# Designed miniproteins, single chains, continued (3), part 114

Each design is a single chain, and the fold is of that chain. pLDDT is the mean over its residues in the fold that is shown.

## One batch from the design tools (miniprotein)

Design m11959
Fold by ESMFold2-Fast:
Structure m11959 (fold): chain A 73 residues (1-73)
Amino acid sequence: TVEEVLRKAERAIEAGRAALPNLSPEQQAVLENEIRAIEELMEEVKKNPENVITLTALSIQSAGLETFLRLAQ
């Protein structure tokens, strides 16, 4: 479960970075902030995998990035 959440987050970041060159400057700024937030939460989850609050936050942020990328098409 923790490993699945981290893997999903990693894939979301990868997809986000691939999309960056094709976005407007405003969309790039939003995407860069989303990626940074996910990277920070991934480090916290790796440090404290039992922290359900941080794990939930990572799941929400990853889903948010996925939604942003879908809508930015």
Scores: mean pLDDT 84

Design m11960
Fold by ESMFold2-Fast:
Structure m11960 (fold): chain A 79 residues (1-79)
Amino acid sequence: SELAALEQRLAELLAQAKAAREAGDAAAVRALLDEALAVALEALDLLAPVMDPAELAAVKEALRAHFAALTAKLVAAAE
């Protein structure tokens, strides 16, 4: 299914971001988490037919804010 493919891609991107952080590659961590956010937003769009549009927009905003905070923290940790 499309959702399963997006979940698999998200898992792979997060694993790569962890490896990049362990390698001290802050630029790679940022790029991989930016792509992971894009994939997560695509997965949320699959819920559009069963969600209120305002609720979906709020969840997307919360997800963007969470990824921004996580990226800043992990980039700082990678140096």
Scores: mean pLDDT 84

Design m11961
Fold by ESMFold2-Fast:
Structure m11961 (fold): chain A 80 residues (1-80)
Amino acid sequence: SDAALRALFRRYDRDGDGRLSAAELRELLTALFGLNPTDEQVRAAIALFDADGDGVLDFAEFRRLVAALNDPEAAARFVA
């Protein structure tokens, strides 16, 4: 649910700035999906969903990333 995603986002947004850094996103992906992404994979994920090009994800961008990971076809393309 959106509420669960917001709670998860806030848990990993350690700075409380409303954005996830690459390090925070990596921790979340490891905890939530059992992924072990490299720094390069995390930066690539941010680049795919970061509409602003600022190297961090806001909640709307994060929601799109999680939706992609919950779609088996999109998840396979993302993690490959």
Scores: mean pLDDT 71

Design m11962
Fold by ESMFold2-Fast:
Structure m11962 (fold): chain A 92 residues (1-92)
Amino acid sequence: MKPSSETAIRVTALTMNVIAGIIAGDPRVLEDIEALFEALKTLPKEDQLRILKSVLEAAQRALENPLPGADREVIQEAIEFIKKKIEELEKE
């Protein structure tokens, strides 16, 4: 399926918000990750995987070098949530 301009803008905004939320260790980022998964459904599988793997790499770097006061448990939960989605997509 071809993404619309609206989908591209939404996916980009949600991707940036998710990365920022993970770096901050913000518990609200889990809701943003779910919103990102919903927005990704209109994209081809290859594009979904590329975006999710990019977010996962950013999340793993944040866990290795967390900001002072960032909730490491939230970062770890976000990593596991994204990994599970990647595995589900790869099995399809």
Scores: mean pLDDT 83

Design m11963
Fold by ESMFold2-Fast:
Structure m11963 (fold): chain A 99 residues (1-99)
Amino acid sequence: MLGESVLNATREELLERVRRNLEAAGLPEEERERALRAAERAIELGLHPTLVAYAAREGLSEEELERLAEITRLAEVDEEEAERLARELLEERRKRRAE
């Protein structure tokens, strides 16, 4: 059941939920701003709500969000390849975090 009103309401609802979760977590303002920015971009790229929340929590960059969007589209056609690319992205993030 699709409509512009429903789509717009969903976007606002997702952003509000992310904002409230970040506020409840007591994160610094700078971190909250980065997380909200990541959430907004994830929504613009059409990512699933669970991935929007993940992007906000992890503070994904614009480049990483674009990669997630591509992986999400691929998952509809080839789940195995999408899972492989998702693991690769997570490994790259883990390596950067270790240094």
Scores: mean pLDDT 72

Design m11964
Fold by ESMFold2-Fast:
Structure m11964 (fold): chain A 64 residues (1-64)
Amino acid sequence: DRVARAEERILAASEMVTAAEQGDLEKANEIAKKLGVKEEITSYDDAQRIAGRIADEARREALA
């Protein structure tokens, strides 16, 4: 299910942001790596920006 896969990616991106917010950059980067992110997360702002991009891509793919 394309929608279920998109929701799964969005949830993972949300968990990545939560980890970064809690200062757990190691966990945030582990989640990012599983999501195919090549960028290193060094801050909460990085995690939010990357998560937003992932969510937008996942929504576009689910609706296409």
Scores: mean pLDDT 81

Design m11965
Fold by ESMFold2-Fast:
Structure m11965 (fold): chain A 64 residues (1-64)
Amino acid sequence: MPPPTLEQLNQRFAALYQRHPSPEVRRRLQDVHQWAHDQLERGVPIEEVTEEAMKRLDEIEREA
């Protein structure tokens, strides 16, 4: 499948923050968000970062 866009990743974050207001889940979401920013800052391709971030967000949602 084509990798998600940065816009799609941001919309996914917004939706998860709204659906899961618990401090524990929000902290895990913030950790993925920070990880993604760090990877982009290091020059990792955006397609790799968005694909991996989406997978991590799906795992968090399944556990929440």
Scores: mean pLDDT 79

Design m11966
Fold by ESMFold2-Fast:
Structure m11966 (fold): chain A 81 residues (1-81)
Amino acid sequence: KKSEAVAKQVAAVLDAVAAQIGYELGEITPEEMARRLREAADLLKETAEKYGVDFSETAAILARIARELGLDEVAAYIESL
């Protein structure tokens, strides 16, 4: 069951990285990027609560991506979880 939690966390990070690439290429809007990062963070928190696992490292990766893209409000949201 813990391996399912790890798989979900890895999937969320990979999706965020793919979204970052699309954003840097101008293929997705800042609003869409912000939405995807918030959704990924919410899913990480839900998965952590469901399986009793820590998500601080994966959340830190998402927050870093948000800050690198200038989405400071999104980064603050992720860091507040």
Scores: mean pLDDT 79

Design m11967
Fold by ESMFold2-Fast:
Structure m11967 (fold): chain A 130 residues (1-130)
Amino acid sequence: MERQKALARALVDLALEAIAPYLSPEQLERLRAELHAAIAAATSLEELKERIEEITREAIDELTDQRAQLALASANYFVVEMIETMERLRDDPERMLEALLAGVRRWGELQGMSEETIERALARIREIMG
């Protein structure tokens, strides 16, 4: 679970960076704290996925800005898809790494993130995977 938690944290941190312009600093820090706590407490990827979906649904329900709601929903979809990829490919670390790197690059480009931000996230995933 330690490597999976480190990967989930890297993915969540990237997702939070992408949605930061849509949230107040207070909302962003609260969401970060709740997601990081969920990752730390999780005993399985299924539990982690369910808890992330719950936290994100509650956060969306508190938002009144439609753009913020859509941004957070997109970020949730990305993180959940990456966690499902980790579960599906858990016995194939090489294919898991390839799939995670491709998913992060594709989503980062779709969000209009800088090449520097995308490359930092990719480097972090490579570091965690060894």
Scores: mean pLDDT 89

Design m11968
Fold by ESMFold2-Fast:
Parts: structure tokens; sequence; C-alpha cells
Structure m11968 (fold): chain A 84 residues (1-84)
């Protein structure tokens, strides 16, 4: 079961890693929406970098990062649907 606490932990971990920036004064639904938007932008940036890579190992690392971001985005979107 994925909980509100799990969603907040993911968002905080991403913010601590400087991957996203969150306005904590906003309600949970708005924070999740902002996190999704920022992660989708990050995914697009990694996809652009991946298209320029020639090394198979670097391409595989980029593909792994894109997959992880897709899984996080999907998880947050499912949480958002439960709140709406």
Amino acid sequence: MFTAEDAEKIIKALEEGNSIKIDWSKPEIERIKEAIEQLEKLKKEIEEIRSKLTDPEEKQRADNQIKLLEEIIETLKKRLEELE
C-alpha cells in the first residue's frame, strides 16, 4: 500500500537531491502536481542527453534513469488520482 507518508518521503528525497523544488506552503495535491511537472521536465532533459550519447554503457544508464523517473511519476499520479 502506497501512503501519503511514502509520497512525502519520495518528494523530500528528490528535493534534498536538488532534482525538484517544492513550495511546502501549498496543500498536498498542489505539491504532488508540482513534483510531477518537475520530474517530467527532468525526464525530457535526460531523454535529450540520451539522444546525444554514443557510448552503450552511458545510454543504458540514461535508460535506467528514465525508467526510474517514469515509475516515480506513475506512483505520484496514482496518489494524485486518489486525492482528486
Scores: mean pLDDT 77

Design m11969
Fold by ESMFold2-Fast:
Structure m11969 (fold): chain A 94 residues (1-94)
Amino acid sequence: APAQVTLSGGGTVAVGEAATLTVTNTDAADQTVEVYAARVGSSEPVLVATVTVAAGGSADVPLTFAEAGTYLVWARGTDAGGTGFSAAVTVTVT
């Protein structure tokens, strides 16, 4: 069964300004969560954070970006039941 993970936050930030995203584990088991970011039109996905989130818990993930652009950010959760993905959130860097 896929791990259940949600990502929230995003919005507009300046280059070098922290955008804080919140990872929420909605499963009954602890998850290792990898957060990925991809710049629209110019790069492949890059692993930007790894956090362990307790069952039913959340973790804040501050991200900074060195280049202006539109970024899609998503979480990949893994537990004993398998791997699941969050919906993507958008971070606009100006």
Scores: mean pLDDT 82

Design m11970
Fold by ESMFold2-Fast:
Structure m11970 (fold): chain A 71 residues (1-71)
Amino acid sequence: DEALEMALSSLPPEEREEARKLSPIEALEKGIERLKQALEQNKDNPVASEIGKKELEEMEKLLKELKEKEK
């Protein structure tokens, strides 16, 4: 599952085991929240911001697709 793998890759190893117990939607939401926190802390670094925004966009796209499927 691409969405689950992407969510797991964005989390620290110790949090990945807990994330595997979540639904793909919940795992992506957790990953997105972590990435948003990292981006907010590094907002003054343009290079880090650009890289992080690209990853965030990919994760948010997958989350939107999964939530749309639920409707």
Scores: mean pLDDT 73

Design m11971
Fold by ESMFold2-Fast:
Structure m11971 (fold): chain A 84 residues (1-84)
Amino acid sequence: AMDRERMERMVELLLRSAEASRELLRLIGASEEERRALEEALRRGRERLAELERAGVTSAEADIDRAEALFPQLVAEALAAIAA
């Protein structure tokens, strides 16, 4: 019960982070490739979350927190690489 409620909350935070990242990409005029990469990363993250939930792994929250923190960083990294 508690693991599921926490995972649902983490999914909500992940989705909010994703929306912020999409908004940033739109503001900067990111390429279709960059937007596609973000959407693919989000899909993989969601699949991983579902897998961990099925496995009953209590450390899933830590992996979700890490993924959520990395999404904006990955976008910034990609944009910096293009600017170089």
Scores: mean pLDDT 62

Design m11972
Fold by ESMFold2-Fast:
Structure m11972 (fold): chain A 62 residues (1-62)
Amino acid sequence: HMDELLKKRREIARYIAYELDQAAIDFLQELIARRKKLGLDTSQLEADLAQLQQRLAEMEAE
């Protein structure tokens, strides 16, 4: 049953990482929208968002 325990721990860790990345994506999308309304530069935030979206997509593919 050690293999089952390790598998479960890995699944939980992946779920937590996914949820945290999704929350970060949601936060960045809102921040970018607000900053654009204020006429502020969002290029770095958009790059960070794209990187997080790529990482989350790679986690989903595994």
Scores: mean pLDDT 80

Design m11973
Fold by ESMFold2-Fast:
Structure m11973 (fold): chain A 82 residues (1-82)
Amino acid sequence: AKAEVEQVEGSEVLITIDGEEIRGDSGVAAAAKAGEYLSEKTGLSLEEIGEKVGEIMREKGLEATPLNIAEATAILASELLG
């Protein structure tokens, strides 16, 4: 699956997963909505999704910023829905 992250206006972030647009007022808000979407698509719990996002952030050396959390969630979407 193809997943992308874009910072739109101010702190608003858009995550696109296979053409599905998920908007949040911040990268954390967008990541939370994308996590709910992934939970519905995969059957994984929100806790399991959060653990996997944290693992991706550690492996890639990403700082825990709202935008990086959204980016790690998009990477997870590509891995889970691929």
Scores: mean pLDDT 83

Design m11974
Fold by ESMFold2-Fast:
Structure m11974 (fold): chain A 67 residues (1-67)
Amino acid sequence: SAAELGRRALRMGRGAREAGRALGVPEAEKLGDQAYELGLEAVKTGDVEKAKEAIRLAEEAGRLVGG
């Protein structure tokens, strides 16, 4: 569901944002923050496509910090 995917993206995005900040990888912090915000919006609106995009951004951010 959009809520499940959105919540997953929120957690992944937050983690990547924090890791990017700690490791000095600004792009990971930026993408992680975007994934967090988009995931939150997907949970609020029930938009599955937004939730999928949020996960994509979170995965990209995770790769930048060694994921």
Scores: mean pLDDT 83

Design m11975
Fold by ESMFold2-Fast:
Structure m11975 (fold): chain A 79 residues (1-79)
Amino acid sequence: DSAFTRALRELALEKLREEGKADEVGTIHLSDKLSLTVEKRNGEVRVSLRYDPSVTREEVIDALAEYFGIPREELEAAL
């Protein structure tokens, strides 16, 4: 994992916790090329971010900003 991918995963998990969705399991398709998978196993919550290699950093940030309702500037500052 790159530092960027890890930072995005941490931010996504934190937002899911704030929204009370950290206990939900499944795959969320943020775009045709970007997905967020939430898993719960043995009481542990795990979040994985997957995206196509053709997707740019900017496209990932835009998709997450739109999905979580976070200003783009706030996401960029967290990375």
Scores: mean pLDDT 68

Design m11976
Fold by ESMFold2-Fast:
Structure m11976 (fold): chain A 74 residues (1-74)
Amino acid sequence: SRQRGIRDARGTLLRLADGAAMLGKDDIAREAREKAEELVEKMEKDPTWTLSQAVTEATKIANELGLKAADTPD
């Protein structure tokens, strides 16, 4: 469902934020959390937003913050 997709996109950014915090990048973690909530608001406010657009935006946010899978501990 669309709600599940929104939750998954938010979850991805929050996971990266938690990883950044564990690495001591608290400012980046805060920005990632803020961007995650902003993305959710955009998707809920505009029903024309697709899940692929959300994934693209989440990836862009992660890249802008310098966060990658390799930089996030399990």
Scores: mean pLDDT 70

Design m11977
Fold by ESMFold2-Fast:
Structure m11977 (fold): chain A 106 residues (1-106)
Amino acid sequence: SSIDKLVEEFKKKAREEIQKILKENADFSPEDQLNLILDAIVKIASQYLSDDDVAKIREKLAIVRKDLATLINQIKDPKQREIALVLAAELMVESAAELIKEILKK
């Protein structure tokens, strides 16, 4: 469907931008990196959705980001923390994609 194609294009753009953020900001705290990821996801979503719908995605993703940051901060091993951060970023992309799909189906 046209919605499925749009969602896949969104996910592709979001993953590309996230990969750049994680490489360029590896020295930042997990919370700061996840904040940059949230801002990037919201900016890309704004290409497909109204301002009101983008605001709803921002609010929902802010909760997901806070929970993920809290969990990652409990990981003491730097390598495991880095892996968890990559997985958290992917979960944020998938969460945003599902929200976009729900909005566009209405």
Scores: mean pLDDT 88

Design m11978
Fold by ESMFold2-Fast:
Structure m11978 (fold): chain A 92 residues (1-92)
Amino acid sequence: MVKVTKPVKVGEATGDTKRNVITAVVDSLSDLAINAVGGSELGYIVDENGNKVEALGPGDGVFIEGSVYEKWIDDVKANNKKGTPIYVVPSL
């Protein structure tokens, strides 16, 4: 488990896919994390206190919640379009 207080870029995808396959990975125990990272109509990330931290710009960026980062990082790197930025986001 990685604990972050703000979204941090941890690298880029290295896969040979034409599109991103794994775009968001969140802890299934937190509906708020899903809405903030992948399900929000406003396209923004919130911290653990629900405060808006960063607006997501246009692009194929992918996100991993810190609680599941170590489990998913290798699969996210391998199964997304090469050059796609990968972010770790706060756990809610």
Scores: mean pLDDT 58

Design m11979
Fold by ESMFold2-Fast:
Structure m11979 (fold): chain A 55 residues (1-55)
Amino acid sequence: SEEEKRLAELERRRADYRAALQWNDASPVPLPQNTRDYLRQLLAEEEAEIARLRA
């Protein structure tokens, strides 16, 4: 279904953003603060949408 496809896409994006932040935390050359804040915001938005679709 369209909802299942969208949920799968959101789950993938969430995993990608989590991985990016994890790699940044381990990196000797971290991303700029504004970029990290933006990624955290995107992660929060994806998590909110996943929660909404699962409700």
Scores: mean pLDDT 80

Design m11980
Fold by ESMFold2-Fast:
Structure m11980 (fold): chain A 68 residues (1-68)
Amino acid sequence: GALAAADALKSAVPAAGVTGVEELKALVEAGQADEAAASAASVSDTLKGSGHAAAAKAAEALSSASKS
């Protein structure tokens, strides 16, 4: 579910250097799952461009979990 996808995202983003990812993590930690899911697709594209494929996949999973 959404909580498992959120935990995977937190684990897959070890570095705080990618803009938008820290804000997405903060939304997840604050329990704002709907806002996190809405932003996750855009953040996923940014993570793919930055070479963080595992974190991008976790962000897409969070977005999909919110819609289920």
Scores: mean pLDDT 65

Design m11981
Fold by ESMFold2-Fast:
Structure m11981 (fold): chain A 83 residues (1-83)
Amino acid sequence: MKENLEKMAELAERTLRSHGLDKVAELIRKALDALSKGDLDKARQYVDKAEEEVDKADLSPEARKVALEAIEAVRKLIEIAEK
């Protein structure tokens, strides 16, 4: 489980950074780190901040799609952890 979260964080970070989304990548990594520690409130806060950064950024449709897919994946992991 922990190893899967770390691999997911690495893949998301690399993909987001390849689109110039370094701040979003940092926030997604912090959300996954919080989730791995069981801090669901912090995980949600970082995901919400990541979505806010996407909304502020003048992104290509492709970059926006990648960022929103990463945010959605983390939100689903938080929902699973709440169960």
Scores: mean pLDDT 78

Design m11982
Fold by ESMFold2-Fast:
Structure m11982 (fold): chain A 56 residues (1-56)
Amino acid sequence: MEERAREAVERGLTLQQLIDEGFTPEEVRLYALLRGFSEEQAERIAAVHAQVRADR
């Protein structure tokens, strides 16, 4: 999980690319934390991504 989140940060992936590549909400949360977002912001970002994924 952390390795994929770290790779996403290193590659500069967009939020849409995280969804398209099948990242889990936990991986997206870790991505946001690695990007320097607060834990509260990371949880919100992950929740939005989980909803977009569920709509697919």
Scores: mean pLDDT 75

Design m11983
Fold by ESMFold2-Fast:
Structure m11983 (fold): chain A 78 residues (1-78)
Amino acid sequence: DSEELYKEAVKHITPLLKKGKEIDPEKTTELVKKDSEEALKEGGEFGKSVLKGLYESSKEAGLDEAAEFAKKQLEKLE
């Protein structure tokens, strides 16, 4: 089930983003924004899945600017 694989990926990415925020919140935000732009460029179901993952994980990690950016990129694919 693709939805279960996606949820598992978010579960693993969220702790990594939380640690990144502790080390360098600005650089971690920049990396999420860059990954969000690449996901938008890829497009389709893959791009949507990556953007949803980045949005949910960034939101959970408290990277509000990164989460908002990923959400805006996701809206462009809807």
Scores: mean pLDDT 81

Design m11984
Fold by ESMFold2-Fast:
Structure m11984 (fold): chain A 99 residues (1-99)
Amino acid sequence: SAALEAALAEAQAQVAALEKQAETYLPEGRSREEVLEEARRQALLRLAAVAAETPALDDPELRRAAELYRRAEELAETDEELALELAERAVEHVRRALE
């Protein structure tokens, strides 16, 4: 879908921009690796969110990420630990889809 393709391009650009920023600025008390991994995680989580809003997905990994992200959103206020676990699993499925 056009929305998913746009989100992928934006996520890739955002990660590249954050890698460049990490060369010049690091938050006090955090390593460059920690900052970049969190940035990549957030970009992949954004892709999972866009996949969840996409009405037709051909990639089985993106379909699984979408399912897990929707479940995480449903549980976010009632079971925060399970919601976080499901969100992390969604990120891993997006990562596999990009391989």
Scores: mean pLDDT 75

Design m11985
Fold by ESMFold2-Fast:
Structure m11985 (fold): chain A 78 residues (1-78)
Amino acid sequence: GREVLADLFARKVAYVAKNKLGLSSEDAAEIAEAVRQAMLDAPLSEAFTKALETFREKLLSLGVPEEKVDEAVADIAA
């Protein structure tokens, strides 16, 4: 159910953060867990939106350029 979808989405987030953005395994894991938790804490209708917002905010906080953040968010949303 919901936890399985959150886990799958978190794994995709970790993959993009590590393999496409070149972030450390530690940073990728932290972002993935934050996204997973945001999905579980939000109402089901908002879970996807909150996941994307959390991913964007975490990347911006690490100094990732906005253009690369937009590309990563689009990659995750696909």
Scores: mean pLDDT 83

Design m11986
Fold by ESMFold2-Fast:
Structure m11986 (fold): chain A 81 residues (1-81)
Amino acid sequence: DAVAAAVEAVAGEAAREAEKAAEESKKLGNMKGVEAAQRTQGEIAAIVAAHAADPELAAREVEAVLKRGAAELKKLNEEAK
C-alpha cells in the first residue's frame, strides 16, 4: 500500500504524538478530546481516499492534520485537568 508506506515515512512521528494525546484524553474521561480525535481520523480517511493516486501528497496532508489534531488534543486535555 503506497499511501500507507508514504504516510508512515512522512507522518509516523506526528501519528504517534496524536495517539499519545488521544490515549490521555481517554484516561482523563475527556469527551471533547475523544470527539476531536475521531474528527481527526475522519479527516485522515477523507484525505487518503481523495489522494489515493498521489501517495506523497496524501502523506503531507495527513501529517498536517495529525499535527493540528495533536495540538488541539493537548489543549483540550489541559482544559480537562
Scores: mean pLDDT 80

Design m11987
Fold by ESMFold2-Fast:
Structure m11987 (fold): chain A 90 residues (1-90)
Amino acid sequence: MKKIQELMAKADELIILVQRRMRDIFTKGSASEQELQEILEMLDKTIALLDQVIEMAKQANDQETVFRALLQRMSASSMRLVVERLREKL
């Protein structure tokens, strides 16, 4: 239980950081390949943490946590696709 909460909190922090960086990119209208790569690495780490949370929550029969982690994973995956499309335009 406590370990799952710690992993979820870490994933939440990464998602917030990614959202701030993406907002900065959109407001300035430009991004370097390095900036986009760093965001992709953060998103990959977030997805990996959420996959771990999903597996642990399934073993604990915590369906509410499984559902929340799946929703966040879908959000992170969608953001990853947006970043990949931005990189293609470089």
Scores: mean pLDDT 84

Design m11988
Fold by ESMFold2-Fast:
Structure m11988 (fold): chain A 118 residues (1-118)
Amino acid sequence: SSARKEEEEKRKELFDELNERLRRETLALAQEYQALVDEAVAALLAGDEARAEELRAEARRLLEELRRREKEILEEFAKEKGVSEKEYERMKVVLDTALALQEIGAETDLELARRRRA
């Protein structure tokens, strides 16, 4: 129905606004995280396991900072926009899943680098 399309469009617009705010406020931190992962991969390929672990530990610290910052942004956004508890939990699951997939991607790249060096 038209009413269902309007509700779906409003939910999409709300989620797009959240994603734009997250991107603006976390972009630098996300880029620093990726740079550390890339440097850790390069260290593993060079055979420097100690340097790779130091970089991985720092990347893990930044990922935890990203999780905290995204939670804060989501809480502020939900309060400002009057987001329902159900929609808040839905948004939280999506964000938590996205970060978990990013972490899995990084650990996969590191494991592939270890296998190539071994």
Scores: mean pLDDT 87

Design m11989
Fold by ESMFold2-Fast:
Structure m11989 (fold): chain A 106 residues (1-106)
Amino acid sequence: QEGVDRLTEQLVRSARQALRDGKPERALELAQRGLDLGPQSPYRPEALAVLGEAYLELGKYEKAREYARQGLALDPSNGRAWRVLGRAYEALGKLEEARRYFELAR
């Protein structure tokens, strides 16, 4: 079990690095592998937030909102997921909701 959680953590960490490197498709692949390997992992909320951010970078705003909301349902303190919601709502023209979500990302 500990080995599975460690591998899930490594995949999520690599997915975050892929986002920093401007490789959202790679981030999707790595984060999805993390979710598939450890569906009950403590890293699941962050993996969902990373999926949301990767979809956001790909212009898939509805998918970005879906995954960010799933991450927040598991961990409402995940700042990445709130930031993904803010950026997705901003892209969809919902500026007041976007501002509120950015405040929650702090």
Scores: mean pLDDT 87

Design m11990
Fold by ESMFold2-Fast:
Structure m11990 (fold): chain A 68 residues (1-68)
Amino acid sequence: SLRDRVDALIARARTASPEERERLLLQALTLAVDNRDRAALERIVAEMERMGEPARVVAAARATLDAV
């Protein structure tokens, strides 16, 4: 399911290097956008903030959420 795929990407991101974490979270974001899943987008943004992702990455994710 979309939820399982997003959850797997978030779980991998939690233990990844900063560069790999950004890549995995952006992959999760793209997956949620492609499926027009606002709830998944909101959860991904919250996880990015919780993990301390750079402000530019969080801003891009929030802009994506606001467009859906």
Scores: mean pLDDT 84

Design m11991
Fold by ESMFold2-Fast:
Structure m11991 (fold): chain A 80 residues (1-80)
Amino acid sequence: SKAEELMRELAAHAVEVGRRAYELLQQGRVTQQQLEEALQRIEDILNELAKLYKEGKLTEEDVEAAKARIDAILAELEAS
């Protein structure tokens, strides 16, 4: 379904952002605690969207908003 495609796209985006965040840790630009807190925030967003998906309420706008929230977390981490 379109909702399954959107959820796969969101999951792929989260994986890519997590990979970039891990690169910041490897470069010594962020602490392990900052990385763990960022990954937890991303997981919380994914869990919110998974709940909407299970309830048949997930919209394309919800997924785009979730991606923007995940991108903002990475931007905060890059700025630290």
Scores: mean pLDDT 89

Design m11992
Fold by ESMFold2-Fast:
Structure m11992 (fold): chain A 89 residues (1-89)
Amino acid sequence: SSSEERRRQEAERRQQEEIREVTERLKELSIEEIQELADTVRRVLADVREASRDPDPELAAAHRETGRMLETLLQGIEEALREREKEEA
């Protein structure tokens, strides 16, 4: 029980770290470039979510994992946009 809880907490921590790293990397891009990237990721994520409805459980599982990674990436992109908009000297 504690081992499963620990793995879940570690996975959540890794996701937060990934979001932070994406946000930091994107601060070098223009607002327009970050917005275009966000739109692209949202579009791909929608396609992957649709593909995860495949009746083949193996394909569905693979697409769900890809979707999780894209969701993490999108969160980092959206955070980067918010920070860029709020940036103060």
Scores: mean pLDDT 78

Design m11993
Fold by ESMFold2-Fast:
Structure m11993 (fold): chain A 60 residues (1-60)
Amino acid sequence: SNREFAELLINARPKDKDELEALIREHAPAELQPRLLEILRAHSDVRLATLEIAEFLLSS
């Protein structure tokens, strides 16, 4: 579920954008992956990207 993936991201604390992208591709629902990758690419800071993705998932 969206909530389970958001909790996974918060607990995993990805160290860089490559790690976050791998988590998205492996665990995110296929229909959400393009949007989540768009959010990732909009941020230079992996922590800000992770938080915005988690907020998006929790608000959906």
Scores: mean pLDDT 84

